# Designs tried in a protein design run: designed miniproteins, single chains, continued (2). Part 98

Each design is a single chain, and the fold is of that chain. pLDDT is the mean over its residues in the fold that is shown.

## One batch from the design tools (miniprotein)

Design m7416
Fold by ESMFold2-Fast:
Structure m7416 (fold): chain A 53 residues (1-53)
Amino acid sequence: SAADLRAWLRSHGFDPSDAQVAELIRHADADGDGTLDAAELAALEAALKPALA
């Protein structure tokens, strides 16, 4: 969910807007309806982790 991704990003020192979170979700949800399932959200967080380190 967008709220979980936003909370995760904030825990790493980012303060993303809802619009920025929506863009990240659209990128990760390649052909979906704009919603990430739990596995896609976990994969997105794992992919972003190296960029935040």
Scores: mean pLDDT 69

Design m7417
Fold by ESMFold2-Fast:
Structure m7417 (fold): chain A 75 residues (1-75)
Amino acid sequence: NEEKIERVKEAFEKALEVEELLKDPSLPLEVKRQLKAALDYLREVTVNPYDEEAWKKAEEYLKKAEELLEKKKKE
């Protein structure tokens, strides 16, 4: 299924981006927690692209990390 193959590719690329972000020692602890959770779910999607819950959870945790970073920049 081409759609699931593209999901695996997207999850793999996002996982690489998250791993690079986690190399930053100045990243806030709460942001690191959200990113680590997202990374775990992204890895699940690469193994099981039919896991709709894992995909939704990965997106949710990535959004939470982004919102936390934006709040830190404004305050």
Scores: mean pLDDT 82

Design m7418
Fold by ESMFold2-Fast:
Structure m7418 (fold): chain A 84 residues (1-84)
Amino acid sequence: KLKEVIKKLIELLISLSDQPLTPEEREEVLKKMLEIWEKNLPKIEKDEPERFKKALESKSDIEILQNYFGFTKESAEAVVKELE
C-alpha cells in the first residue's frame, strides 16, 4: 500500500512536469524514482518508526499522505483527487 501510494505520487509529479515526456521516458523516470525511494525507506523506518508504522496501518491514500509525508488533510485530498 505505501509503495503503491509512492508510485502514484511519482506518476502525478511526472504528469505535472512542464517538459513533455514520451511514454518510454516516463517509464524510465518512474522506475528510477521508485528505486531511489526503496533505497531510502529503511533509513526513514529507522529514524521515524512510529510514523512508518502508522503509514503502513493506514487504510486510505489520504491517511498515508498525512501520516507518512506530513501533508495536511486539504493537501492530501487535493493530491488524491489528482491521482483519480
Scores: mean pLDDT 66

Design m7419
Fold by ESMFold2-Fast:
Structure m7419 (fold): chain A 60 residues (1-60)
Amino acid sequence: TVKPLEPIELTPEQQKIYEELTKLLKELGQEIKEDAIKYLVYNDPEGAKKAIEGLKKLLK
């Protein structure tokens, strides 16, 4: 979708990715913009999963 008119709704799988990503970012002390993270997970859930793996490597 080029220009959505409605709020982004995440699937259950995408919601799990969103929650994990925001949790890891908070644990690392990063500033979180929830709407941007939702957009990222909605548009590219695979990329979001890769980001989670990268963050986990920092936390071990």
Scores: mean pLDDT 73

Design m7420
Fold by ESMFold2-Fast:
Parts: C-alpha cells; sequence; structure tokens
Structure m7420 (fold): chain A 84 residues (1-84)
C-alpha cells in the first residue's frame, strides 16, 4: 500500500514523503521509502493514506525504511484500506 508521510526535517521544516507499507505490528508500521534518511527517531509524524491523517512517532530508521509507532490500535486491520 502507498502512503504519504509528513515529518520534520533537521531544519524544522516539514517534508511529505511517499512509501509502501511493508510490515504492520499492532500499533506500529514499517514503511519502505527512499527518503528514510530524512527522518529521525523520536520525530512526531503524520501519516496520510487515502485522504486520512493518523499521527505517530518514528521509533526506528534504517537505510530504506522507517518504523512508526503510537498509531491507533487496529491499523493492521485497515492495512488493505491504506492501498493506493
Amino acid sequence: AQVEILAPLPDSQLIIAKGDIIAVDGDSITIKTPDAANFRVGDKIALYYNGKKVDGIISAVSDDSIKISGLPSGISLDSKFLAK
């Protein structure tokens, strides 16, 4: 599923990044994105999917993915509705 991600940049500006949800684990999701390096652990983030906004916190960053935690329980049940 494709999602739109809004997060702070190091210069306190917000970015909008796109990525694919590759994993869901309770109240957290993992998103594969080429912009992973622009994110920081502990950043407050808004995740946009199909016009809806959900808020979370970045809990992990890797070279090609980010993990967002603190999402409402049940996001795993909605994973199919996060599709493009």
Scores: mean pLDDT 61

Design m7421
Fold by ESMFold2-Fast:
Structure m7421 (fold): chain A 78 residues (1-78)
Amino acid sequence: IEELRKKIAEIQEEARKKYNKLLTPKGLGKALLGEEVKEEDMVPPTAENADKITKTIIDIIEKNPNASEKELGEELLK
């Protein structure tokens, strides 16, 4: 759980540095699965967007506490 949260934070940090945007839950799912992230999978790096994304991730992790990166990625794509 801690490792997955850290991985997601690292992916978001990288997206912020490269694109000056945050990945949506769907974009994070693609990144975790090693798929190409497109501009439509990104949103402006606002606190509101960050909060919405974090809430979605917490809900999925809470339902899947032992999920792997692949499993979390697949859930985020739903």
Scores: mean pLDDT 77

Design m7422
Fold by ESMFold2-Fast:
Structure m7422 (fold): chain A 56 residues (1-56)
Amino acid sequence: MSPFERARRAVREGDLAAVRELAPELSVEQLEQLGVLAVILGRDEIAAYLAALARS
């Protein structure tokens, strides 16, 4: 399974630690897509983390 698919699973499960481990493997576009997913799912801490990374 790709890093992006593993990160999407981690966002759905609310697993911020797994998202942090996988984030370096992801493009800015993938980080932005995951941030949108996190907002939709109410994963506020993950959404904030991903938004900060995508803007770096």
Scores: mean pLDDT 85

Design m7423
Fold by ESMFold2-Fast:
Structure m7423 (fold): chain A 87 residues (1-87)
Amino acid sequence: SARARIEALARRAAEAAAKGEELEEKGDAVKATGYYIAAIGDALEAVLIGKKHGLQEEAVDAVLRAAEEAGSPTAVAIAKGLREKPL
């Protein structure tokens, strides 16, 4: 279902952002950047699937909730950006 895909992408985005933060803290900026790009891509895909199915607000909320549960400031920033400038 669209909801299941949104939830999976939201979790994947949060996990990627958190991994990027770990790598950045260790000084691996190149790998960190790759994970941040993946996080943005998965978060955007979740919102685009939401928009297509009339679930855009729910998709943004799912991305934000997953980010908060992961405790990732970067993931929370991505989610808030998508809420303020939905694509």
Scores: mean pLDDT 86

Design m7424
Fold by ESMFold2-Fast:
Structure m7424 (fold): chain A 112 residues (1-112)
Amino acid sequence: MSGQEKIDKLKEILAKADSNYTPTIVMVETFGVEGVVAGYRQRINDFGLDKTKAEMVDDLRLEAKALREIGLNEEAEQLEKLADRVEAAKTEEEFLAVVREYALLAKKLLEQ
C-alpha cells in the first residue's frame, strides 16, 4: 500500500469513528508541527492542563486503533506509549514535549 493510500485509509477510518474529530495528520498537513504545538498550548489556556491531557489521551488511542487497522502496528505502539507519557506529564512543558513527538510522527507518515 502506498504512503498516500495509507493516509487516505487512516483519514477514512478516523472519520468513521468520529466525524467531528480532526486527525493530527490533517492538523500537521495544515498548520505544521509548531502550529499543532501552539494549538495545544492555546487549548491549555482555554480549558486547563488536565482536560487537554485527557482529550489528547483519547485522540492518541483513537489514532493508534486506526493505525492497527491499516497494519501500522509499530506506529500504533508508539502512539500508545505517548498516551502513557501524556497521563504521566505533570507540567505544561512535559505535556507539550509529548505533543511535539506526536506531531513529528504524523509528519513522518505524510512524508512516506
Scores: mean pLDDT 78

Design m7425
Fold by ESMFold2-Fast:
Structure m7425 (fold): chain A 90 residues (1-90)
Amino acid sequence: SAKEKAINAALDPLLESGQLTEEEYEELRKKLLSVPEEELFEEFARLMREQLERLNEREGLNLSEEEIERAVEAFVGNFKKAYEYYKAKA
């Protein structure tokens, strides 16, 4: 499905870069797959914010709230582009 392909496109690079552990990847993927399409981007934004906050605390990255917000907006933008791309290909 377009949803599954878009989720994979958004999360796979984060797993490859080590920004997500294997466990975090599987949990985020399961949550996003269970969400209705009308709530998908809102839930994705929420989960990405939570993940960046956890990474910030765990790794001591000292990301500001503004830096986290900008990163979330970029992730959401890329996810929307991927979703529309895969919908057009279906």
Scores: mean pLDDT 83

Design m7426
Fold by ESMFold2-Fast:
Structure m7426 (fold): chain A 74 residues (1-74)
Amino acid sequence: SSETRLLARLIVQMVLEGVPEEDVVESVINIMKTYNISFSELEKAVREVLEELKMSPEQRERVERILRKAKEKL
């Protein structure tokens, strides 16, 4: 969905801007609950966004940790 892709782009943007990982995770969970976004849909959208963007290994690892933490809280 458009909302899922926007959330995926928001996650990447927050990581690039140095927003603390815990704050990103809380925002992600709140948005997912508000818009009934499944984790599977979010993970797919994030993978698609990451393929479009050249990110450092460290930035990519931060995105992966955020997804893992969000999954654990759902």
Scores: mean pLDDT 84

Design m7427
Fold by ESMFold2-Fast:
Order: sequence, then C-alpha cells, then structure tokens
Structure m7427 (fold): chain A 91 residues (1-91)
Amino acid sequence: EYASTGDEDEDAFVKGFIEEYKKNPSKELVEEFIERLETFDKETKEKIIEVLVENIKKLDEETRKKLIEMLKEVLKEKPSEVAEEILEKLE
C-alpha cells in the first residue's frame, strides 16, 4: 500500500512534535504546536489530529497522561477548537 507525500509530511510533523515533547516537555511547545495546527485548512487539521491521537495513544501511560494534562491547561488558558477536538478523541 502506498501513501501520498502529504500523509508523509503530516506524519513527520506529528512525530517531530512528539519527539521534541519527549526530550523537552513544555507548555510553550504544546501551545506553539496547537497555534501552528490552527493555521491549516479543515481537511489538513483533521488528518493531523487523527495522526496525533494515534501517536499519543502509542505513548507510555505516564507520558500520555502528562501530555493530556498539558493540553487541558493550554485549552483552559486559550480556548482552541483543535485542542478540544484532540482531547475529545483521546477519551
């Protein structure tokens, strides 16, 4: 089975975020990621959110819980449809 270049770029974007978060977990990194994600069109956002949720579910339980908690904090300070949708899909 083959994947388009777009799918590869979306996967790379999400994996880059997850790798950076694992090395340097920070609220600022999560905020920057959400802000960038919100600049994309609806179709691209939905694809990235799907890839992100799958990658978050593959994280160890401790890292996953901390990332979810940080996403909730970001959403509390700056309401975001993207952050809300990510959290809904992780439940």
Scores: mean pLDDT 76

Design m7428
Fold by ESMFold2-Fast:
Structure m7428 (fold): chain A 77 residues (1-77)
Amino acid sequence: MEEIEKLMDELGLSEDTKERIKTYLERLKKEGKEEEAEKVKKLLKKILEGQKLLASPNPEDQKKGEEIFKEVREEIE
């Protein structure tokens, strides 16, 4: 199983969203944009980490999760 598949499963993404992400990554690879594809993988890892922190009952962990999601938003926009 591809590493990206496990990340998407852990994130609880819908099958439609997973297919869209896979299609986008395949397109990037065909265009020789491997660096952009790696950025997508890193972004998904950050989102997963942020979700885990936000699910914590610890307010300090929740704050870290919010900071991660803010960073993710700035990278997308």
Scores: mean pLDDT 76

Design m7429
Fold by ESMFold2-Fast:
Structure m7429 (fold): chain A 70 residues (1-70)
Amino acid sequence: MDELIERLHPEVAEGVRLMAEGGRLAHAAGGDAPEEALRLQGEGLRLINRWYEEHVADLSPEEALAAALA
């Protein structure tokens, strides 16, 4: 997973990193995710959505995946 994150577009990589960090905190808390985990996951998703809107919204699913990995 970490190696895949390093191959992603920098903005997508940062979003995935934040979501992974939030996921780690949520996993440690079980089903009762702390607010910090929710904030990190929300921030990561917001970065990914922003990148998607600006770079891949008009692309096919295959082109969008290729762009995210560039």
Scores: mean pLDDT 69

Design m7430
Fold by ESMFold2-Fast:
Structure m7430 (fold): chain A 69 residues (1-69)
Amino acid sequence: SMEELIEEYRRIGEELIEALEKKFGPTTGRVARKELEETIEMMRKGELSEEEARELIKKYRKQLEKYTA
């Protein structure tokens, strides 16, 4: 469901924001936070399909691996 996809995206996004903030500083963290919240709002409004949401989650996981290795 979209609700489960939103929860997963937020979970990964929170970890990515923490990693980005630690590595690049608070401004990068704030920008990433804004992008996360805007994307979640789009998901909630039905502006993104479940398939598009799954692809965004995959991209977020790859970024998290890159910045937490």
Scores: mean pLDDT 86

Design m7431
Fold by ESMFold2-Fast:
Structure m7431 (fold): chain A 89 residues (1-89)
Amino acid sequence: HIEEAAEEAVKAAEAVLAGDAEAARRHFQESVRHLREAAEEAGIELSEDEAKEAVERAVLTAWQYLSLGKREEALEAARRVFEEALRRA
């Protein structure tokens, strides 16, 4: 689920760069869903607000790497954000 959450966060950032607000919102929501599923599988209690905050940070970080043409680095950065969010919860 963390890999799916990271992929969706990168797609949300790509949609923001493309000016597609509807796609950005949809990918953001899917990233939140996958992150919460990852938390549940790990036995971690993660609130919806905490998940949204983590996804916001992942999207912002992914956007920075994508603006440099670095999609693989964007995915890795988003994954690290989610791993840290689960560690703090």
Scores: mean pLDDT 86

Design m7432
Fold by ESMFold2-Fast:
Formats: sequence, structure tokens, C-alpha cells
Structure m7432 (fold): chain A 72 residues (1-72)
Amino acid sequence: LSDETIEHITRLTRRIGEAPDIEEQVRVAKEALREVGASEEEIEETGEKVKKAPDKAQAAIIASNAILKVAK
């Protein structure tokens, strides 16, 4: 990963964590995944996992891990 890519992912991850609720985290996570080049299948699968998360912290972890996996 380039330093520029790491910085971009860090900003996306922060935006997801700062979202007021899980529904907004789903929207922001889907947008972030599109920006890093995820497939529509990966975006939808990650969106469902984030939506089913028990709390905002777990939702942010799920989304961040998906973004990191796609960006590698």
C-alpha cells in the first residue's frame, strides 16, 4: 500500500466511525468501497454485514476491514 492510499483509507475509515448511526455507516461504507474499486457484490455483502452489526463500533470495524481487503 502506498502512503497516499493509506491516508485515503484512514480518512474513509474515520468518516464511517463518525457517522451518527448504523444506517449512515452502511451508506458511507458503500460509498467508500466504490471509491477503492470494490465490486458491486463486495459492496452489497459488506453493506449487509455492517447493517447486521450489534453496535456502531463493530459496524465500523467490519467496514474498515472490507476497505483494507479491497485496497490491497
Scores: mean pLDDT 79

Design m7433
Fold by ESMFold2-Fast:
Structure m7433 (fold): chain A 97 residues (1-97)
Amino acid sequence: SSARTRATARGLAEAELRRLLAGTPEEAMQQAKRMADEGRRVIAAASPELAAELRAFAAETGARWGAEMEARGGPQEAEIGYNVAWGAAGMEARSLL
């Protein structure tokens, strides 16, 4: 279900964000960007329905985390959060392929 897909992607995003923020900021940014690029490619290979759902999740969650993290730590943390949301959406897409 779309609700289950979004819930799983959210759990993955939260876990990955916590993992990356435990390391260096430079490594976190580099890895988050890599995850986002791969995530977008995997999502593009999914069914149109799954791709639309996960793109919506990534955009909504990324924008929300971007705004929240910018208020707390600034634009670098916002960018990490945004990219992790896209990476996590891709991880969920890959698990369903």
Scores: mean pLDDT 80

Design m7434
Fold by ESMFold2-Fast:
Structure m7434 (fold): chain A 90 residues (1-90)
Amino acid sequence: KSDYEIVLEWVKKVGDIIAEMQENNIPVEEAVEKIEKVTKETLSKIKNEEIKKLVEEATKEIKEAVRNKDYVKAQETVLKLLDEVEKITS
């Protein structure tokens, strides 16, 4: 798998966790813990150091947005990350 494909899979998993939280199936802190775990697994698979750093930075912003229930900010952070990763992998 390419680093771009790995990031896309991570985005899907993070989105699924946020959806579970929005549906009140899991509390905010459990959602944050799940995001951290999925991110750690994802970072171990990424080969490009710049992409790793971008995912780490995006994860910090997404966790803060999730804690604040700012789903618009979380979505914006994801879209910005995908645009940046696409430019590196093009």
Scores: mean pLDDT 85

Design m7435
Fold by ESMFold2-Fast:
Structure m7435 (fold): chain A 76 residues (1-76)
Amino acid sequence: MSKEELRRKAAVYFAAGAILLAAADISTDPEERKRDYEGAIELFKKASELYRQAGDEEGAKLMEEFAKIAEERLKS
């Protein structure tokens, strides 16, 4: 996989994670919130790995920050 393909794949995982994070934030169902936060964390971590493989350390770091936000929301 080329670095460009890795970056595109990372962006798709990031977009999916962001959608789940937003869905969890507005959900009033505790089970849906838990599932969506857990899903967002997984997707952000996958995006971070792909950005790192592409040589995009800044993108990887940003994904780690989003994963941490979702993890903190899940703990509350």
Scores: mean pLDDT 87

Design m7436
Fold by ESMFold2-Fast:
Structure m7436 (fold): chain A 61 residues (1-61)
Amino acid sequence: DDESLRRAAEALGVSPSTVRRKLIEGTFTEAELRTIAEALGVSVEQVRDWMAARAALAAEA
């Protein structure tokens, strides 16, 4: 999970904290989602599912 956040951050050229905030807020563009999907070796649909799961976890915390 933290490794996925770090890889996504590196792919986008931002900090992992910025990626976490964007995941919770759902503010990624389609191009950013595709970049993350490629960096993580998953589909864009899987990235969307990961965003939803992360947002749910953050809401519980």
Scores: mean pLDDT 75

Design m7437
Fold by ESMFold2-Fast:
Structure m7437 (fold): chain A 89 residues (1-89)
Amino acid sequence: MFAEVLEAARADPELAVELLAGWLGLDPEEFAALPLEEQEALFRRAEAEVEARIAELRAEGREAEAAGAEELLALARELWAILREHREA
């Protein structure tokens, strides 16, 4: 479940890097090599695209799929916070 994933990522922030890279469709090594500003830019673009897709799914009456996408986006946002805090520490 998401709570267990987040707990694992907080214990090992490299897991947050791997999970976010996967969510972004990138290789974890390539993503990890990027400057923090570029990592954030990629995350924010993906976040906006997913938000647009959630709105589209809801407009189509696909509420269960929209809810699932919203839960995954919430997880991605928390993983980004973990990665950012670790990189800024």
Scores: mean pLDDT 83

Design m7438
Fold by ESMFold2-Fast:
Structure m7438 (fold): chain A 90 residues (1-90)
Amino acid sequence: SAELEALREELERLRADTLREFDQLFEEKRENLSEEQKKLAEQAKKQFEGLYELALEGIKRAKSVEEAREILEAFRRGAEELIEFIKSLP
């Protein structure tokens, strides 16, 4: 459906925007981060990419627009948590 297609496009834009913000903040903080903090940031990014893959498949398999919206909102929370995490680093 057109609405499911729109939600998939919103998911892809949210992923791209979140990764852009993450990468910008990570580079701004890079010189002040320990090796352990850098590894944690890389792990958090990988976990977020995993959430994206699950969300994308979930929306593709969604039985309703309502189900797809719930998946997108869960992914949005994951995106917010990723950005909050990188902002919390020194």
Scores: mean pLDDT 91

Design m7439
Fold by ESMFold2-Fast:
Structure m7439 (fold): chain A 69 residues (1-69)
Amino acid sequence: SNEEIAANLRKLYNSLSEKERRLLAKVGGASDEDLKDERKERYYFALAMAKHMGYSDEEAEEIAKLFAE
């Protein structure tokens, strides 16, 4: 389920440094302004990871939304 994917991404997120999290969020499309908002940083991080894992844009957005909450 998307909830299980979001939970697995949370484990990965918590294992990474702040620098690594920000870099991956930028890969997901975050601007420097977006990175000032922790929720937006989480959203774009999860978006990047879900797309990298082969999920569709639509599925990746749903996973990212669940992760950012």
Scores: mean pLDDT 87

Design m7440
Fold by ESMFold2-Fast:
Structure m7440 (fold): chain A 80 residues (1-80)
Amino acid sequence: MEEELMEEMQKIADSLDPEQKLQAVIDSSLKLIPAAIEELKKNGNQKDIDALNAYKEALERVRAGELTPAEAVRLAEEKS
């Protein structure tokens, strides 16, 4: 179930051009991550919660101009 959510979001992002992919992923991820964490809390999936928190932090740093969007996505994959 949580696998479907993360995998589906990844596939959707892959189907978009880089400009749309980056904008959609950043905006949607930052908006949806809290809801996804709430869903994962019901199942006690600490690994997924940690991964989403790391992803959120990376995206915040992208917004601050510290990292590129591509770098943030790569970091999130590593933390998964």
Scores: mean pLDDT 67

Design m7441
Fold by ESMFold2-Fast:
Structure m7441 (fold): chain A 87 residues (1-87)
Amino acid sequence: MKDHAVLSVADAAMDAMRSSKLTIDQALEFSRLLGEIIDALNRIEDDDLALELAGKVSDILNSTKGKDGDTLIEAAREALREVKEAL
């Protein structure tokens, strides 16, 4: 169940990165934030809650398609806050 949540977030993150050309510094920051999001999702004991939050994270990241790298990084920070608030 949690593996599905993590994979859905990873897929959304890859799609968002492809639509938002990142500088190397932006790509490194996004990678760090993505790792923190995945770690936070894995720390949620309720699999149903983890799936709901993964869906929310995917929606936030998908909303950045066609926008700049700074917008993607801010969206990733918002997604991380949403997951951490559930811990």
Scores: mean pLDDT 80

Design m7442
Fold by ESMFold2-Fast:
Structure m7442 (fold): chain A 103 residues (1-103)
Amino acid sequence: SQEELERRIRELVAAFVAALEAGDREGAVALARELIRLLREGIEKGQVTSEMLHLVGGAWLTLQSLVDRGEASEEEVAVLRELQEVLVEAKKKLGVPIGPLLL
């Protein structure tokens, strides 16, 4: 369900932030990959909400900050790129029901 997907995304974003704060970079990458998987599933099912995009966007900004500081590994940079691609796709999908001329 959409509500269950949003709850899972919220829990994963919280876990991702906690992993980064604890210095668990490998755990943070695994959680970011799970966020990408869930967001792709949500896109295919038409269940993505603006709230989900806001939550995942927060995770993306946190990871982008590490890249901007030169502190990110090559794996973290690759995950950031995948997360950015899925966020762009989700935003496009949310725009489709409104129509391109209204965006």
Scores: mean pLDDT 79

Design m7443
Fold by ESMFold2-Fast:
Structure m7443 (fold): chain A 87 residues (1-87)
Amino acid sequence: MEEDQKKKEEAEKIAEEARRVTADAEAGRLSAEQLREEAKRFYEDAKKLLEWAGKSSDETGKILMRAAGEALRAAMVAQGAARRLER
């Protein structure tokens, strides 16, 4: 359905952004403030994707759960990097 297609498209975008932010955080390209903002964003994105996965078809749910995993990893990496930069 149209709603499932939009969810899949948003999940793919979130996963791509999560991978990019993870790489930038690991490379030290983000400030502590940017890292905290990205961690918060991806944590909320992961929660949204998990809620959608629970209400979606099995195939769509798998895609959403995978994207949620990528978002959660990005949030954790960004938060860890931010803590390292904070005093």
Scores: mean pLDDT 83

Design m7444
Fold by ESMFold2-Fast:
Structure m7444 (fold): chain A 80 residues (1-80)
Amino acid sequence: MPELLAEKTFKKGEVDEAVEFVLEAIKGQKSALVVASDLEERIAMAMEVSEETPREEIRKFVERAFDIFEEVKIKVLKLE
């Protein structure tokens, strides 16, 4: 089962905080899954990332999540 590295909830407008959270969580990771969902986890979007993933790609993913959800739960999972 994938290991949970980090989890945090963000509201619309906290894009920069969400990007920094993901970047910190993926440090030292060769492969991780970033999952953005509504608070009840009924709908989710996911992106496979690594410590080498550019900040701009993470920002685009976070911005897309906030286009869909007013509040976003972000989970970062280590891929096993």
Scores: mean pLDDT 84

Design m7445
Fold by ESMFold2-Fast:
Structure m7445 (fold): chain A 80 residues (1-80)
Amino acid sequence: DEEEFEKFKEKVLKEAEEIIKNKDYKMVPRAVAALTGILLYEKKASDEEIREKEKELREKAENKEITLEDVKELIEKLKE
């Protein structure tokens, strides 16, 4: 359903913008995961590709490799 997807995308983008505004570093890994999930959905990625990417992001989060700049980059990619 396109309408449900658009609402979800807008919600995730608003939450990501708030994370950047508030410099909420603890929420950065979740924001990156959510934004990446939306990008993969738009690309029509397979369930396996999605699961592999989620695992990769969890490992990067554990290693503190995910930053506010990653959130900004993903927001720009999703804004057209």
Scores: mean pLDDT 79

Design m7446
Fold by ESMFold2-Fast:
Structure m7446 (fold): chain A 96 residues (1-96)
Amino acid sequence: IEAEVAAARARIPEILAEFEAASELEQLQVYAAALAGLEGLAAGLPDAEIIARMREAVARAREEGRPLTPADRAAALEAVRAYLEALLELRLAKAL
């Protein structure tokens, strides 16, 4: 259990590097998904509802297609990292 969480945590820098290499539109979509995911996790929503909100956020981000500022990119990296960490904590809690 701890070994699985440690292995998943070790992949976070790789995932963040993939995010930085992604297109601006892909970064916007991932940022929107991470924010919706974090809000859903914080509110204690069921997995199905969190996924539905994340999909809706991605669809809205895709429709808007707005440019990302340097501040948006920094915030997006932090949101993605926070979301991945929250998922790992939830997985660890369920395994205990």
Scores: mean pLDDT 76

Design m7447
Fold by ESMFold2-Fast:
Structure m7447 (fold): chain A 63 residues (1-63)
Amino acid sequence: SDSLRRQLQDQRMQNLQRRMSDAVRNRDVDTIISVVNDFTDMMGFSDSVRQDAIDSIRRRFRR
């Protein structure tokens, strides 16, 4: 059902947000990229959107 699917997506989103917060705190770029990959897969974004996001993260974490 759509309702159950939405609840599962919300739970996955919360888990991804926690992983992202921990990775940012630890400056773990590889984990940040892993979370972005999981997020874009969950949301059904295209590979080009995913790659653009990853490239932006890599650039920002070099500052």
Scores: mean pLDDT 78

Design m7448
Fold by ESMFold2-Fast:
Structure m7448 (fold): chain A 75 residues (1-75)
Amino acid sequence: MVALGQRLLDALRAAGASEAAILLAEAGVAYLQGDVEKARALYQQALDSGTPSAEVVAELAAATAPLEEELLAAA
């Protein structure tokens, strides 16, 4: 799971995603790992960096779609 999360973050960085999008992705990965405190801290950092726009959410959804298939295959 950690390796898949790191691949998502690397893909977002390579695509030139915003800092807010990267922080939201990191928060999501931490939450899925059960690290609720880390997820909350990263989510707060994303909010502090700027209000997430619908565009940022759409970019995250597009980036996670291929990894959703890998996560289902790994389960």
Scores: mean pLDDT 65

Design m7449
Fold by ESMFold2-Fast:
Structure m7449 (fold): chain A 61 residues (1-61)
Amino acid sequence: SETERVARGIGLVLRGIGLMIQGELEGDKKLIEEGKKLIDEGAKILGLPKPKISGPMGEYK
């Protein structure tokens, strides 16, 4: 259902944020990259555009 899809998308974004925070605290680049992937996947499920970061790092992925 639409409600289940939205809930899944939100859940992935929140979990991704949690992994990124944990990765920064632990100094674990793999956790940060996993968090970014979850946020991107959740945003795609929700139909949101991928966030862009201005500067040398380019697009957020």
Scores: mean pLDDT 75

Design m7450
Fold by ESMFold2-Fast:
Structure m7450 (fold): chain A 64 residues (1-64)
Amino acid sequence: SPLDQMHDSLSHHLRDILRNNPEVLKKTLKELDKVYQEGLQSGDREAFIKQAQKIVDEAMEEAD
């Protein structure tokens, strides 16, 4: 599904940008998986995109 492709792409991107911050990566991947599961259950792809963008932004700030 498009949601699966987006989750895979974001997970790969996070592993790349957070490679030097394994604890932040681990936390962020767990948060991303949670909103992905919620997206699968609700079918709300736009909510997933919005929440995923927030998760990525917060992780980048924490890693900095």
Scores: mean pLDDT 82

Design m7451
Fold by ESMFold2-Fast:
Structure m7451 (fold): chain A 61 residues (1-61)
Amino acid sequence: MKVLLEVLERKELPDSVLLKVLATKEVPGEPPKETIIERKDSKEKIEQGIKLIEEQRKAYE
């Protein structure tokens, strides 16, 4: 089983950033399950989250 994360949308706000992430859960023998996760946090925290998502996708390639 693995979970793939993809950034769908990033919206800049005056004091924060809204991030939408698509989480695709892959289980052998089953169709992938998709879930949308929304996170609103400081720009610094969201940038850290995006880096983790990119690293995770690289690890699965």
Scores: mean pLDDT 76

